# Ledger of designs, part 32: designed miniproteins, single chains, continued (5)

Each design is a single chain, and the fold is of that chain. pLDDT is the mean over its residues in the fold that is shown.

## One batch from the design tools (miniprotein)

Design m17156
Fold by ESMFold2-Fast:
Structure m17156 (fold): chain A 72 residues (1-72)
Amino acid sequence: MIAEYRARLAADPRDAEAWYRLGEALAAEGRRAEAERAYEKALALDPRHRRAFEALVDLAVEQLKAAVEKVT
């Protein structure tokens, strides 16, 4: 799955949907930093990509919760 999306992006690096799908696959594997970068690229190419935006917000919320737990 991840390798398939990377191959698609090697052929067409402006495929916002492929960046979003790569982000989902990376997030499912627990590779959150890479997933965040993939979602950011999808939004840079298509700022109206609602699913990529929602996924990026979810990752940011998880990171904030972890930071708050360490402080409080």
Scores: mean pLDDT 77

Design m17157
Fold by ESMFold2-Fast:
Structure m17157 (fold): chain A 68 residues (1-68)
Amino acid sequence: TIGEIFDLLSEAQQLIDEGRYDEAIEVLEKTIELLEEAARKHAGTRLGEILREWRESLLKKKEELLKK
């Protein structure tokens, strides 16, 4: 669900703040998967577009963490 996505984002940010990058990457991968599913279910809606933008942002964050 969308609420689950927010919870995972909070968890990932906490792990990043703690320097636990490998664990943060795992949480981000799960969040990206849920965002893809949610965006597909809400395709053609304003919510679906917002979820797609979030997915793009998280993919970028994941790439940054992989360099650490």
Scores: mean pLDDT 81

Design m17158
Fold by ESMFold2-Fast:
Structure m17158 (fold): chain A 58 residues (1-58)
Amino acid sequence: GRDLAIALISHDLGVPRGILERALRLSREEAIELLQTEGGLSREQAEGAVDALETLSR
């Protein structure tokens, strides 16, 4: 489920789980911005992370 998806993405990208959990409560554009500014990801990495969270949390 969602918690496992967050754990896997956090491990793969080196982003704290709390940032990914916040991203799930935001719009796509806001989540991408958060992951870039606080997660330290590139835009492409942030877009991929949001897409993965949306797919795996279904």
Scores: mean pLDDT 80

Design m17159
Fold by ESMFold2-Fast:
Structure m17159 (fold): chain A 73 residues (1-73)
Amino acid sequence: SSLQQAADLLEQAAEYAKQGNSEKAIELLKQAAQLAPEAENAVNEAIRLLKQGNNEMAAMVAERTAQWLRQRA
């Protein structure tokens, strides 16, 4: 389902964020929001945190959002 695919992308984005690869994390976050528009606000928050250099918090937001989407899939 699109929700499961979005959750997988969010988990991958969290991993890239933890590695300091903010560009790849942002790319995957945007793809996840296209598949699950209900995640758009959380995705925008994660992108904002990455732009501020808060990669750890961005990863937590992405992981929490992935879990939320999996519960709805």
Scores: mean pLDDT 90

Design m17160
Fold by ESMFold2-Fast:
Structure m17160 (fold): chain A 60 residues (1-60)
Amino acid sequence: SGAEAAGLAGRALAAGDLGTAARYASQAMKEGFSPEEAGAAAERAAGPDAGRWVLQLARS
């Protein structure tokens, strides 16, 4: 699901794996998540810094 993908993006970012984080953020968007939804799911999984990063990436 988009929520699962966005959560995994946040966790990958927290682990320093930017490539994996970007891949999962892209997957969340492909599954119909808005940038705001992807950012919120990443924030729930890995905190506000992860949420902001995923939101900005998804808007790009």
Scores: mean pLDDT 84

Design m17161
Fold by ESMFold2-Fast:
Structure m17161 (fold): chain A 118 residues (1-118)
Amino acid sequence: MAEEELAKNPNDAWAWTDLGRELFEEKKYEEAIEYYKKAIAINPNYGAAWYNLGLAYFELEKYEEAAEYYEKAAELGNSGAWYNAGLAYEKLGKLEEARAYYEKAAALGNDEAAAKLA
């Protein structure tokens, strides 16, 4: 399906992100990252592409980059990504930064983040 969207509209940030997700599910994280970067080049305000980029970097254990991309996704309206940024900082042993992101996510209604603070 996404390949047909790209054949019709190669500037479709959604279609590039969807193809990247298929590669991510196959654990082809570096290839998924290339497609998410194509989506961001087309639409730098497409928060879903930034979020998926964060997930791919997290799976590669590149937690600093993962946190950066999750922060960008959250700024673009994916409020759940503040929780994922907290998880990335927790993996880095940066517990103060992780707590700050969990507090921000919890204030926005994220129940998993609220549980981290209880």
Scores: mean pLDDT 86

Design m17162
Fold by ESMFold2-Fast:
Structure m17162 (fold): chain A 82 residues (1-82)
Amino acid sequence: DKEKLVELLRLLKLALNAPKISQLVDQGDYEAAKQLVDQINKEIEELSKNLTPEELKQLILELIEQLDDEDLKEGLIKILLE
């Protein structure tokens, strides 16, 4: 299901960028934080349109390996395989 893969990609991109978004918010730079989220959403839309389900799955697996949160990593792998 391509829709499932797109939503997993969105969750992963937001999770990986959460520290930077948090830093911008803490600095009072809400516009920069919003721009980063908007940029991520546009990237996901382009990837969803241009990549096959197999390519999306491969990208998701590569991004999961970059996570520091073991519980989130395990949960996302389980969702991807089920």
Scores: mean pLDDT 81

Design m17163
Fold by ESMFold2-Fast:
Structure m17163 (fold): chain A 66 residues (1-66)
Amino acid sequence: HMEEFLEKLRKRLKELLKEIGKLTDEEIEELVNGIIEKVREALESGSLTIEEAEQMLEETIEIVKK
């Protein structure tokens, strides 16, 4: 459930960062892994809902797309 959500968001972030073309594949993996792990920790602790996590990542994507 949660893992499936995180994996979908991870793929979306990777696609976005690759499209921008500013980062190497290794840099993209590192950044995405860091973001996903922080979101996972917050979801597991109950400090964040899946809906809130989705909103946070969408905001990040919007900022990057600007």
Scores: mean pLDDT 74

Design m17164
Fold by ESMFold2-Fast:
Order: sequence, then structure tokens, then C-alpha cells
Structure m17164 (fold): chain A 86 residues (1-86)
Amino acid sequence: MTLVIELVGLSPSQLTAEALRAIGLELEGYPVSIEIEGDRLTITIENASDALIQQYLAEAEKRAQQGASVSIERVGDTITISIDFS
């Protein structure tokens, strides 16, 4: 499965932390692409495990509880999690 994570409204420290996390996944052997545009970060993870997908879904739920706007979309073999922190 392909997991796409879209983060918007990130502070510079949050942007750095999420980018480093994505690099960590690439070092674990996941095919990862990272795109940064202003306060937006898009992370695409190919061959994401069920455990990794559940981890990001749990994080999205936590962010929603903290007041972030969260949307989750599934199309075929792609799950997109969008989190807006603004």
C-alpha cells in the first residue's frame, strides 16, 4: 500500500521534525519521497506496512483531538492522510 501524508500549517520546528522522521523511514528501507512547499510537507511512502499505516492513523486521531483539521481518503491501494495545523 502507498501512504501519503500531507501536513499543512507546520512551524519550522515541526517541519524539521517531520522531515527527519520521513528520512528515518527511508533509512528503514521504505521508498519515500518528500516535498516541502512553505509550511506544507508531503510525504509519500511506498510499500507501507499495516503497522506503519495504523501508527499514522493513530497520530492523525491525536492531532484531531488537539484541534487540527484531519481528513483521510482511500483510493485503491493509496491512503492519504491530510492534517492541517493552522
Scores: mean pLDDT 83

Design m17165
Fold by ESMFold2-Fast:
Parts: structure tokens; sequence; C-alpha cells
Structure m17165 (fold): chain A 64 residues (1-64)
């Protein structure tokens, strides 16, 4: 879970996504880690899925 969130942020940085997208991913990562540590695993999973969706959308925008 936490390692997956870290990989998503690093992937965005390596892909050269905008600072705004990277900042949003970092915020979602922080929230996911907080919920995971609090034992709210379902919310943490939803936040990681949101990170994946954001990353895919940002990559698609660059594909044009």
Amino acid sequence: MVEEAERLVETARQAGLSPEVIEELEELKRQAEEHYRAGDIEVARQLVERMKELLLKAVQERQE
C-alpha cells in the first residue's frame, strides 16, 4: 500500500508531469498513508486508486 503510493508519485516525477499534478499526488499519498496507519485500510485503498486515476489522466493529456 504505502510502497505503491510512493511508486505512483515517483512515476509521475519521472514522467515529467506538471508540478500541480505531482503536488496533488503527494497530498493523496500523505492522506493514504495516514489512513493506512490509522487502520482505515479501505479509505487508504480508495485514495491509492484515486492516485492511479489521476496519474493515468495526466499521462493521457501528455499523449496528445
Scores: mean pLDDT 80

Design m17166
Fold by ESMFold2-Fast:
Structure m17166 (fold): chain A 75 residues (1-75)
Amino acid sequence: MLRLTFKIEGMKLSDVKEAIEKAVAELGGRATFDEKNNTVTVEVPREKVREAAKAINDASGGKAKLLSVEEVEPG
């Protein structure tokens, strides 16, 4: 699995939360939201990382900035 963290700039997480959750779930992943830092962290299969990044960018109207990418070992 890959863990991607995005900062949503110029809008509130509550405005994009449902759209991102639905898109990431369809890719077999999960999304976690940090409203204090206005960031979203998504965990997706490596093969779905491009689709996840596109879905987040589309849901945010291009206001999502990728902060980090981490390999997460399946426990």
Scores: mean pLDDT 81

Design m17167
Fold by ESMFold2-Fast:
Structure m17167 (fold): chain A 97 residues (1-97)
Amino acid sequence: HHMSEEAKKYRDEALKLAKEALPQSEANRTAMRNGSAEDRAVYEAADESERILEQWLRDELKLTPEEARLVARTLVYGPRELADKIAEYLQKALEAQ
């Protein structure tokens, strides 16, 4: 599957934002994993969502396993504002294919 230059541009912007968000995404995930029983239930659902998103990003946007994990982690656990921007760039990348 050949990606357009425009799709690659949007994908790269999403990756850049995900890298910027990574320390906060990891902190949020760790807090949820080590939290209350209610936090743990949310964490288990979120962790499954991360796995599904990681596979989808590899299949649809041809991200490497490392890139897909980075983006999926930030979409699930990252700061809301950065997650929303990443989702917007991913949508633009899909539309540009």
Scores: mean pLDDT 82

Design m17168
Fold by ESMFold2-Fast:
Parts: C-alpha cells; sequence; structure tokens
Structure m17168 (fold): chain A 56 residues (1-56)
C-alpha cells in the first residue's frame, strides 16, 4: 500500500471512529482504532486511543 493510500484510509477510519464516539458506540470506535493499528498506527497510540474511549 502506498503512503498516500495509507493516509487516506487512516483519515477515513479516524472519521468513522469519531462518528462512533459521538453516537456513543464505544465498541465500534475501538474496532476502528484496531483497524488503524493494522494500517501502521503504533500499538501505543492504539492502546492510548482505546483508553481515552473507555474514559468517555
Amino acid sequence: MSPEEREKKLEELERKAVRAILEGDKETAKQYLEEMGKLGMSKEKVDRGIEQIEKL
């Protein structure tokens, strides 16, 4: 996957995660964070994001 394709997919997943958070769907938001991890987001950033969602 090209760097540009990866950035585009990460942006799309970020938008979906934010929408899920706004809708109160913590489980769906966590799934999108895990998917971002598969696309190259560091485990530390994914784990931190999940922790922040849990605090909501």
Scores: mean pLDDT 79

Design m17169
Fold by ESMFold2-Fast:
Structure m17169 (fold): chain A 100 residues (1-100)
Amino acid sequence: RSSLTPEEVRLYIEALELLIELLEKGKSKREIIKELFRFLAEKRGIKVTDEQIEEALESERLPTDDPEFNEAFALAVYLTENADIEKLKKTIKAFKEWLK
């Protein structure tokens, strides 16, 4: 956490705002994880295919040994599984205050 840059915090704000939007639209956990992971991968410059995302969602193992891919995927899963809209809104406010 102490190693978070302003750019990483802005990325997390955008990711949490996307997560809230997907939750409010009634998307399934699988669809939320897929869209959130694509967002994180794109913003971090991680090249990912739809096949790799499907394999990661359905497999007992990750489709790659790329730590950046694996960290982004784990973050997407963690955020989705622990999602609470009110907590997410509070976290977004805290991150926005941290950026000031």
Scores: mean pLDDT 77

Design m17170
Fold by ESMFold2-Fast:
Structure m17170 (fold): chain A 83 residues (1-83)
Amino acid sequence: AETLVNAGDLALRFGQYDLAIKLYEEAIKKDPNGPWAGRAYYGLAIAYAKKGDLETAREYSQKARDLGDVEGAELAEKVIEEA
């Protein structure tokens, strides 16, 4: 899961939003209750915000917050506001 989240973060950095989404979804699928699930959800929120899907981005930001990644959720919310 950690390796997939790190790969997703790298894909986001290079503007590969569809690849980032796939990597984060695989991370969540492999370990939906693991310590990396919250980070994967905020990554999904950022990727969807960058693609212009602000509704889906807000849903994933809330999922990240619910799983305890408050900092990630706040960063995703800022990206949504800037979109």
Scores: mean pLDDT 78

Design m17171
Fold by ESMFold2-Fast:
Structure m17171 (fold): chain A 60 residues (1-60)
Amino acid sequence: MEELENKIKELVKKLKELTDRIRALMAQPNLTPEQVAEARRLLDEAVKVSKEIVELNKKL
């Protein structure tokens, strides 16, 4: 139980870091195609982390 709670806390922190990076990147004017691709990659990772958090919460 406690290991799952700690894992969820780590994932929530990771999700916040990912969203902060996406926000900072998307706030830049004149994004390069490489920066757009990085933003999409970070969004995909954020979605995966979010789904993992939901699945772990079901096991509490």
Scores: mean pLDDT 81

Design m17172
Fold by ESMFold2-Fast:
Structure m17172 (fold): chain A 90 residues (1-90)
Amino acid sequence: NPALAEEYRRLSEEYREELLEILEKFGPMRNEKDIKEVALGLLKEKGASEEELKELENMSPVEQGRFVRDYLQEIADKAVDYHELAEKLA
């Protein structure tokens, strides 16, 4: 199905671009404040409640860093998965 392969390729490219934009803007996360700002920004993009944002602010720097890492990994995994699906349908 060429149309479905093209759609999956587009989704893979969109997730790859999202990951690169985040890494370009926030890649030099060198301190607790930078990590917290990135984590809050990413959580807001997911439509998080005010309570969830407060919970994140009360997390340790290690937990905030883990949240950012897991979020970026999820986007990376989606980019790879859609790329693989597009290749199999091409």
Scores: mean pLDDT 78

Design m17173
Fold by ESMFold2-Fast:
Structure m17173 (fold): chain A 55 residues (1-55)
Amino acid sequence: SELDSLISLFAGQSPEARAAFLQRELGLPPAEARRIAGLPLVDFAREALRHARQL
């Protein structure tokens, strides 16, 4: 699934790398990107997927 693919891709990434991804690819503001990047991996992936689908 798309969610499982995101979990696998980001499992080895730092919170900083996750925040950079959200800002660069999804256009999220820095504060929101940092908040989401600090979530547990599954919750991060779920929120990233939600934002991607709402573009």
Scores: mean pLDDT 83

Design m17174
Fold by ESMFold2-Fast:
Structure m17174 (fold): chain A 101 residues (1-101)
Amino acid sequence: SQQYFDLGLQYLDQQDYQSAVQYFQRSIQLSNNTDARQFYYLGVAYNGLGDYQSSISYYQQSISLDPNYWRSYLGLGAAYSNLGDTDRSRQYFDLSNRLRS
């Protein structure tokens, strides 16, 4: 699973979000859907595609596995901001900052 995850990160760095999604999904399948970090990066890739609803869903799956995974709350804040939901965006940015401190 690490090999597919690393490929996903390489494509994400290249801003090839479609390929990043494919490799992260494969990595998650091999991990039996148990890694908060993998769901976080899948959320990042969907955000790059402009699919904010899928992005939110994967960030929520990430925090369901690790409620202290502050990066996923940061991701939720950004995604809700892109959807124009300023109140939820602010709440998630605040929560992310609390978990970092």
Scores: mean pLDDT 89

Design m17175
Fold by ESMFold2-Fast:
Parts: C-alpha cells; structure tokens; sequence
Structure m17175 (fold): chain A 63 residues (1-63)
C-alpha cells in the first residue's frame, strides 16, 4: 500500500475527529500536522503538504 495514502488517511481521520470534538478547522489542521510529523517522521513542510491534500479530499467529498 502507498505510504503517502496511509499518511493522508491518518490526517483525514485526525481532522474529522478533532472537528467532532469541537475544535476549529485551524486547530484541527495544526493537530493533524503534529500527529503525522510524529507518526511518520515527517518535516513540518511535508506534514503541511499531507494535511493540505487531506483537506482537499475532504472538501471534494462534501461537494
């Protein structure tokens, strides 16, 4: 399985969970970035790319 897809799926799950917990979208993004950095040993820039891609997918599925 593609490692990038696993990272994106993890970020999507974190964003959804934090939004359901009452966090703002901005807070959910920051938490997701931290989680993928820690879990997948990514740089801050790489984590932001993964989270941005996760958000794009979530926004597409809502349309």
Amino acid sequence: MDKRRQMISHAMGTIIQKLNDGYSLEEAKKIAEKEVMEKFNLSEEEAKEIVDEALEILNRNRA
Scores: mean pLDDT 81

Design m17176
Fold by ESMFold2-Fast:
Structure m17176 (fold): chain A 59 residues (1-59)
Amino acid sequence: VSSSPSPEEARQLLSDQGIRAEDEGDGERAAELYREAADLDPTVTEEQREAMVRAALEA
């Protein structure tokens, strides 16, 4: 196991953690995790980032 995951691997891990936080009712934590994941992908637009955070907060 590599202790330095690629940006793509790190992004996926953060997204998975965000989904889990959302399932637990921690919308704020999920939103932060989704934002961190989006920050690791420079191809994600600000609008897409906001959509992800918004979806998390709705949970």
Scores: mean pLDDT 71

Design m17177
Fold by ESMFold2-Fast:
Structure m17177 (fold): chain A 58 residues (1-58)
Amino acid sequence: SAMLEKAKKSLEVAKERLEQGDLVGAAAGAREAYELAKKSGDEELAKEAQEIMKQAGF
C-alpha cells in the first residue's frame, strides 16, 4: 500500500539522519513512520519507529 511504502521510506530516512547525528530530523522521520505504520496496522514497523525516536532523544 502507498501508506505502508511511505512509512518504510520515512523510517529509512530517519535511520540515515540518526546515523548522521541529526536527532531532530531522525525524530521527525520516525514520528511520521510511526503514525503511518499504526494506520496501516504494521505493529513491527511502528515498534522500529518508536526505537528510532527513543535513540533520537524522544
Scores: mean pLDDT 85

Design m17178
Fold by ESMFold2-Fast:
Structure m17178 (fold): chain A 110 residues (1-110)
Amino acid sequence: SELEKMVEKGEELREEFEKNHDEKTLKRLEAEAVLLAHEILTKKLKPEEQLKLIKEKAEEKGWSEKETYVLAYLVQKYIEWFKKASATEVAAEVLRAIGILLDEELEKKK
């Protein structure tokens, strides 16, 4: 599927992003991936709907094709982790992600 191909490309690009010291962009991608993974699991979204959400979020943020692939990989990684995690661990990670994104919005308004 298109989503599976994006996830595979994102896994390879994730390592490149770490090497290029784009830590701020990676942190934001991880935060958005946490929220998307939680929504996907909560709403029990199918792969076609997951792909739509990932593409819409990337478009909203003005992210590149490479950033969109990394987002798809991170979303899949968090989905697999959340399936094994306790409700408390999931809640803590979601709150952490919200905090990161709120800090980003506050920086943009100054």
Scores: mean pLDDT 83

Design m17179
Fold by ESMFold2-Fast:
Structure m17179 (fold): chain A 56 residues (1-56)
Amino acid sequence: MLDEEAAARALAEVAGISVATARAALADSAALQALLQGLTPEQRARLAERLAAAEL
């Protein structure tokens, strides 16, 4: 199961935003899409790696 807090932290680290902002974005699909759209390919790869590590 994906830990919501771990996912928010991973998104915050790769996007350079606060964990609170990342947590809010995870609850709002439009905000999440906007953040993902703004990420570089390297940032998206790092996010995918962090999320895979957080899935247990």
Scores: mean pLDDT 74

Design m17180
Fold by ESMFold2-Fast:
Parts: structure tokens; sequence; C-alpha cells
Structure m17180 (fold): chain A 71 residues (1-71)
């Protein structure tokens, strides 16, 4: 289940993220995945979160989630 795997990675990213805007974007992406939104729309939000995130661990988790959603 690719959506479930992406949600798990994003929950880990959310725990690492300290910036409130990045946290909000990750929470939005998780909610969109749970609601069955198109993966391309979720990826767009995650790419914006990735551009804002400066912590390498948070960036890596978001990149892994995007890769899973594109697989």
Amino acid sequence: DRRGQAIALLQQALAQATDPVTQTQIRQAIAMLQAGAPTQDVIAILERALQRATDPNTQALIQQAIAILRS
C-alpha cells in the first residue's frame, strides 16, 4: 500500500520538522492522502514542503515519500 507507506514516512517527517509552515504542509499532505486525493496534488504540496525544509533528515523523509507516490 503506497499511500500507507507514504503516510508513515510523512508522520516521521512531521516529528522531525520544527518549522510551523513545513509542519502544516506535511499535515495537509497526510490529510489529502487519507482523503484519497490524487497523488500528483499531494506531490505538489510535498515539493513545496521540501523547498522550505532545511533539515536534511526531514528533506530525506519527504523525498522518500514523493518517490513512493511516484512508484
Scores: mean pLDDT 85

Design m17181
Fold by ESMFold2-Fast:
Structure m17181 (fold): chain A 65 residues (1-65)
Amino acid sequence: SMEGEEFNRRVLETMREQLSTQGEAGKEAVKIADELVERGMSPFEALREMMETEAGKEAMAKHEK
């Protein structure tokens, strides 16, 4: 449903804001997620793929600390 997609967009926006403050790795992770969405990937799929990249893993590790 549209409600589920809007929830996923809110999650992605929150992650973008958080990750964009995590230095170069965070900025790279946001860029990767945005590029995947532009290629036609859903926000949920883009987020999962981004988290599996080296930049995403590094940004997430810094976020946990």
Scores: mean pLDDT 71

Design m17182
Fold by ESMFold2-Fast:
Structure m17182 (fold): chain A 71 residues (1-71)
Amino acid sequence: AIETHIAAAGKAALESGNDEVVQKAAEFVRAALNGDREKADKYIEEAKKLGATDEQVERIRAHADAVAALA
């Protein structure tokens, strides 16, 4: 359930047709929820390299915070 929710909301937050950016966003949220800050930061940087904007990165971080509040 949470995995599906992360994928769907990440896709909506990015409003991106780039599935790789969406995948990196999902991996970031998962790493953040597990407390793995090193992996979370790595996935955000990889998303930026794939063309994610600063605004999209902020949406991804906000989504991670919202999902963490549900855990």
Scores: mean pLDDT 68

Design m17183
Fold by ESMFold2-Fast:
Structure m17183 (fold): chain A 80 residues (1-80)
Amino acid sequence: MIYEVTITLPDGSKIVFEVDTDTGEVKIVSTTAPEEVAEKIAKDISELLKLEPPETLEELKEILKKLEIKYNAKIEVKEL
């Protein structure tokens, strides 16, 4: 399944990822944050997907809550 994941950081910068939960592939679609920050978050998402592969949108949201806490960020998920 492919999902659009939007992360809003505390400074208001926004990163949009395309996440494939079957492969664990994470693509950066757009970012207003520094590319290094976007790449670090993409890696964290990919590693979480490998440890706890989500089968549903709700399971993906629960996994991503760990990153909301880590980065003090707001995360929104949409099924593509």
Scores: mean pLDDT 83

Design m17184
Fold by ESMFold2-Fast:
Structure m17184 (fold): chain A 73 residues (1-73)
Amino acid sequence: DIDIIKKIKEGNDLTEKSNELLTESARHRVTAEKLFGDPSKRELAEEHYKKSLENYKLSKDYYTKSTDLFNSI
């Protein structure tokens, strides 16, 4: 049963990391949308869009790893 408990902990840690990355992705997207209204800040807005997409992709990867781990229990 200690092996099951360890897998649950690891799965929860991966889910937590996924949620953190998803929150950061949303934060960057909102920032990008606000900045994109100002032509002088377009490059900064584009950088925030890029960070949003990167964090979203990482979030999905962690979520998949968590799901795979829980499915192994």
Scores: mean pLDDT 87

Design m17185
Fold by ESMFold2-Fast:
Structure m17185 (fold): chain A 68 residues (1-68)
Amino acid sequence: SVLDEIVARVRELIEENRDLPEPELATLVTRVVTEEARRHGMSPEELARALDEASRLLAEALERRRAE
């Protein structure tokens, strides 16, 4: 599904950019998800779902960065 493709892309971006500061990584992820959604012709509701899932993945990655 398109959502699965976006999720895979987000995971790849987070992995490739793990040294990027949190605000910059969040901005990059949001930008790429929005661009992918437009490319696939997603509805506003589908975009909202993709952004929600991307935010969850990003939050998990950032929590791991903050763990000691």
Scores: mean pLDDT 82

Design m17186
Fold by ESMFold2-Fast:
Structure m17186 (fold): chain A 85 residues (1-85)
Amino acid sequence: SLKELVEEIYDALVDIEVGVDVAIHHSRLGLPASLVPEELRPFVEAKRAEYRAKIKPQLELDLKILDETGSFEEAVKKIREEREK
């Protein structure tokens, strides 16, 4: 569903942010969280939880707008309008 796609996009954004933190903290090239070495897993999981908590209000708002509009195009337009306020 479109809701599952939106949730997948937000999970991908979290993985990108975690990958950046791994690159900075451990002097590694930026990798998606799924590709980091096993020894870095505790750091990855802690950072993933942190970023998920930060994006949760925005994800919930975006999902609410998607549910209310019933259309991906209309939802994107409304999300854009809300973020410009």
Scores: mean pLDDT 71

Design m17187
Fold by ESMFold2-Fast:
Structure m17187 (fold): chain A 68 residues (1-68)
Amino acid sequence: GDAEEREKAMARNAEAAIKGYLMSLGMEAEVTVKEVNAEKAVAEAIAGGKKYKITYDAVTGEFTIEEI
């Protein structure tokens, strides 16, 4: 349905934004989106043999990155 299409679009947009952010830091990463909604997205990324948690705050436009 229309709602499923919107959810898929949100997930794709969040993944693209997070990949773009990581690329701006010089990181070539495999990104997996774990959670996405209108207010935030949470993803895991693997780059250089290390695993990272990325949180994107859609309200503030802020990215947070944490090694896990």
Scores: mean pLDDT 78

Design m17188
Fold by ESMFold2-Fast:
Structure m17188 (fold): chain A 64 residues (1-64)
Amino acid sequence: EEKLKEEIEKIEEEIKKLVLEMAEIRKKYQAGEISPEEAQEKIEKLTKEMVELMRKLLKLKEEL
């Protein structure tokens, strides 16, 4: 089965979702719906998740 390719595609899709979530947080902050501190904390959490996914993606591509 193409498990490695499927895992790579799934991680790439997850990264794209994180980018969209960060954009949404930015819009909420600009609209005044959340505080700067809340926006920064959420962005920091998403950035950490993205770095972890990117590291995993690189490992999977190396195995491919």
Scores: mean pLDDT 81

Design m17189
Fold by ESMFold2-Fast:
Structure m17189 (fold): chain A 71 residues (1-71)
Amino acid sequence: DFETLVQSVADAALARSPENPELGELAEKARQALRDGDWEAAIEYAVRAMRALGASEEEVRHLRDTLRRLR
């Protein structure tokens, strides 16, 4: 579901955070947005984390579209 997909992206970013602290910050912000019920912020932080992880623009667009549909 929406929360599971956002959490999965946040977990991937957190796993790479020792090499890039920005990924840890984005993961924390995505999780906080989920706790706050701010789904637009959760989508944007998840998308930014995917870009920082090296995802293509096509992959980022697919993630954003999927997250918007699940909500």
Scores: mean pLDDT 82

Design m17190
Fold by ESMFold2-Fast:
Structure m17190 (fold): chain A 62 residues (1-62)
Amino acid sequence: SKMERLREAIFESATLTMEAILKVALGLASSEEEGERLREEAGRLSREASELDKRARREYEE
């Protein structure tokens, strides 16, 4: 159902966001080179979460 897909998307988006936050935190305690990579990965996860949220909202509203 649309509701089940929305719930799944919300959970997945939240999980990606939490992973991004953890990678940023880990990056602050890492070497400069490793910190750069972790920050880039966090950025990618945040973008994925944002896109997933936008698609889920669009599907629910249709």
Scores: mean pLDDT 82

Design m17191
Fold by ESMFold2-Fast:
Structure m17191 (fold): chain A 86 residues (1-86)
Amino acid sequence: MKLILKLLNLNEKGRQLADEIEAIALSGGGKVERQEEGNTLTLVASDLDYISYTSALLKIIGAELDGAEMKIERSGDTTTVTVTFP
């Protein structure tokens, strides 16, 4: 499975979330590509097992991201989550 996390108007909480998702993905033997450009962070987690994928997705959904907007899109085995901070 593949998870793409896009963080727009990046703040410290967004960086912490990205660090946590990266740790979950790597602990499950997944691959992580991380790019930060201006105030945007894109994290691509690939080759995720079901447990790592589910744990990462639940961590994102359950995160205390006060005022952030979240959009979740799925195509095949790829889930993209876009989080826009205020």
Scores: mean pLDDT 86

Design m17192
Fold by ESMFold2-Fast:
Structure m17192 (fold): chain A 70 residues (1-70)
Amino acid sequence: MKITEEDKEIAEYLRANRDKLDPETQARFDEIIAKMEADPNGEIDPETFEELKRLAEAVRQYEADEARIA
């Protein structure tokens, strides 16, 4: 698939919130970004995109849990 502006926004959101991810998830996120940058046409496979969305959801859940505890 072509990488859209929305896909880039999700990647930037995850990069900005990388410190909120656990170390294992940070490593996986870095792998996904490397894959996206390796394609000069700016394409991403559907499986990688789905994983990117799951990582974004994990950050949102972490923020929601933090807000409930704090």
Scores: mean pLDDT 70

Design m17193
Fold by ESMFold2-Fast:
Structure m17193 (fold): chain A 57 residues (1-57)
Amino acid sequence: SLYQKMVDNMLKAAENYLKKGDYEKALRYAESVLKLDPTNQKAKKLYEEARKKLEES
């Protein structure tokens, strides 16, 4: 489904930006997934990791 592909693509984008140190973009992509699916555990984890990195900067 288009919905599942969209969620998967946003999660991959969040992971890739987190790995590159672009924590603001990682946070935005994880947040976008949580707006579509608030129960998505991968998105919650990525959101928390990016948020912690931003708080340390």
Scores: mean pLDDT 85

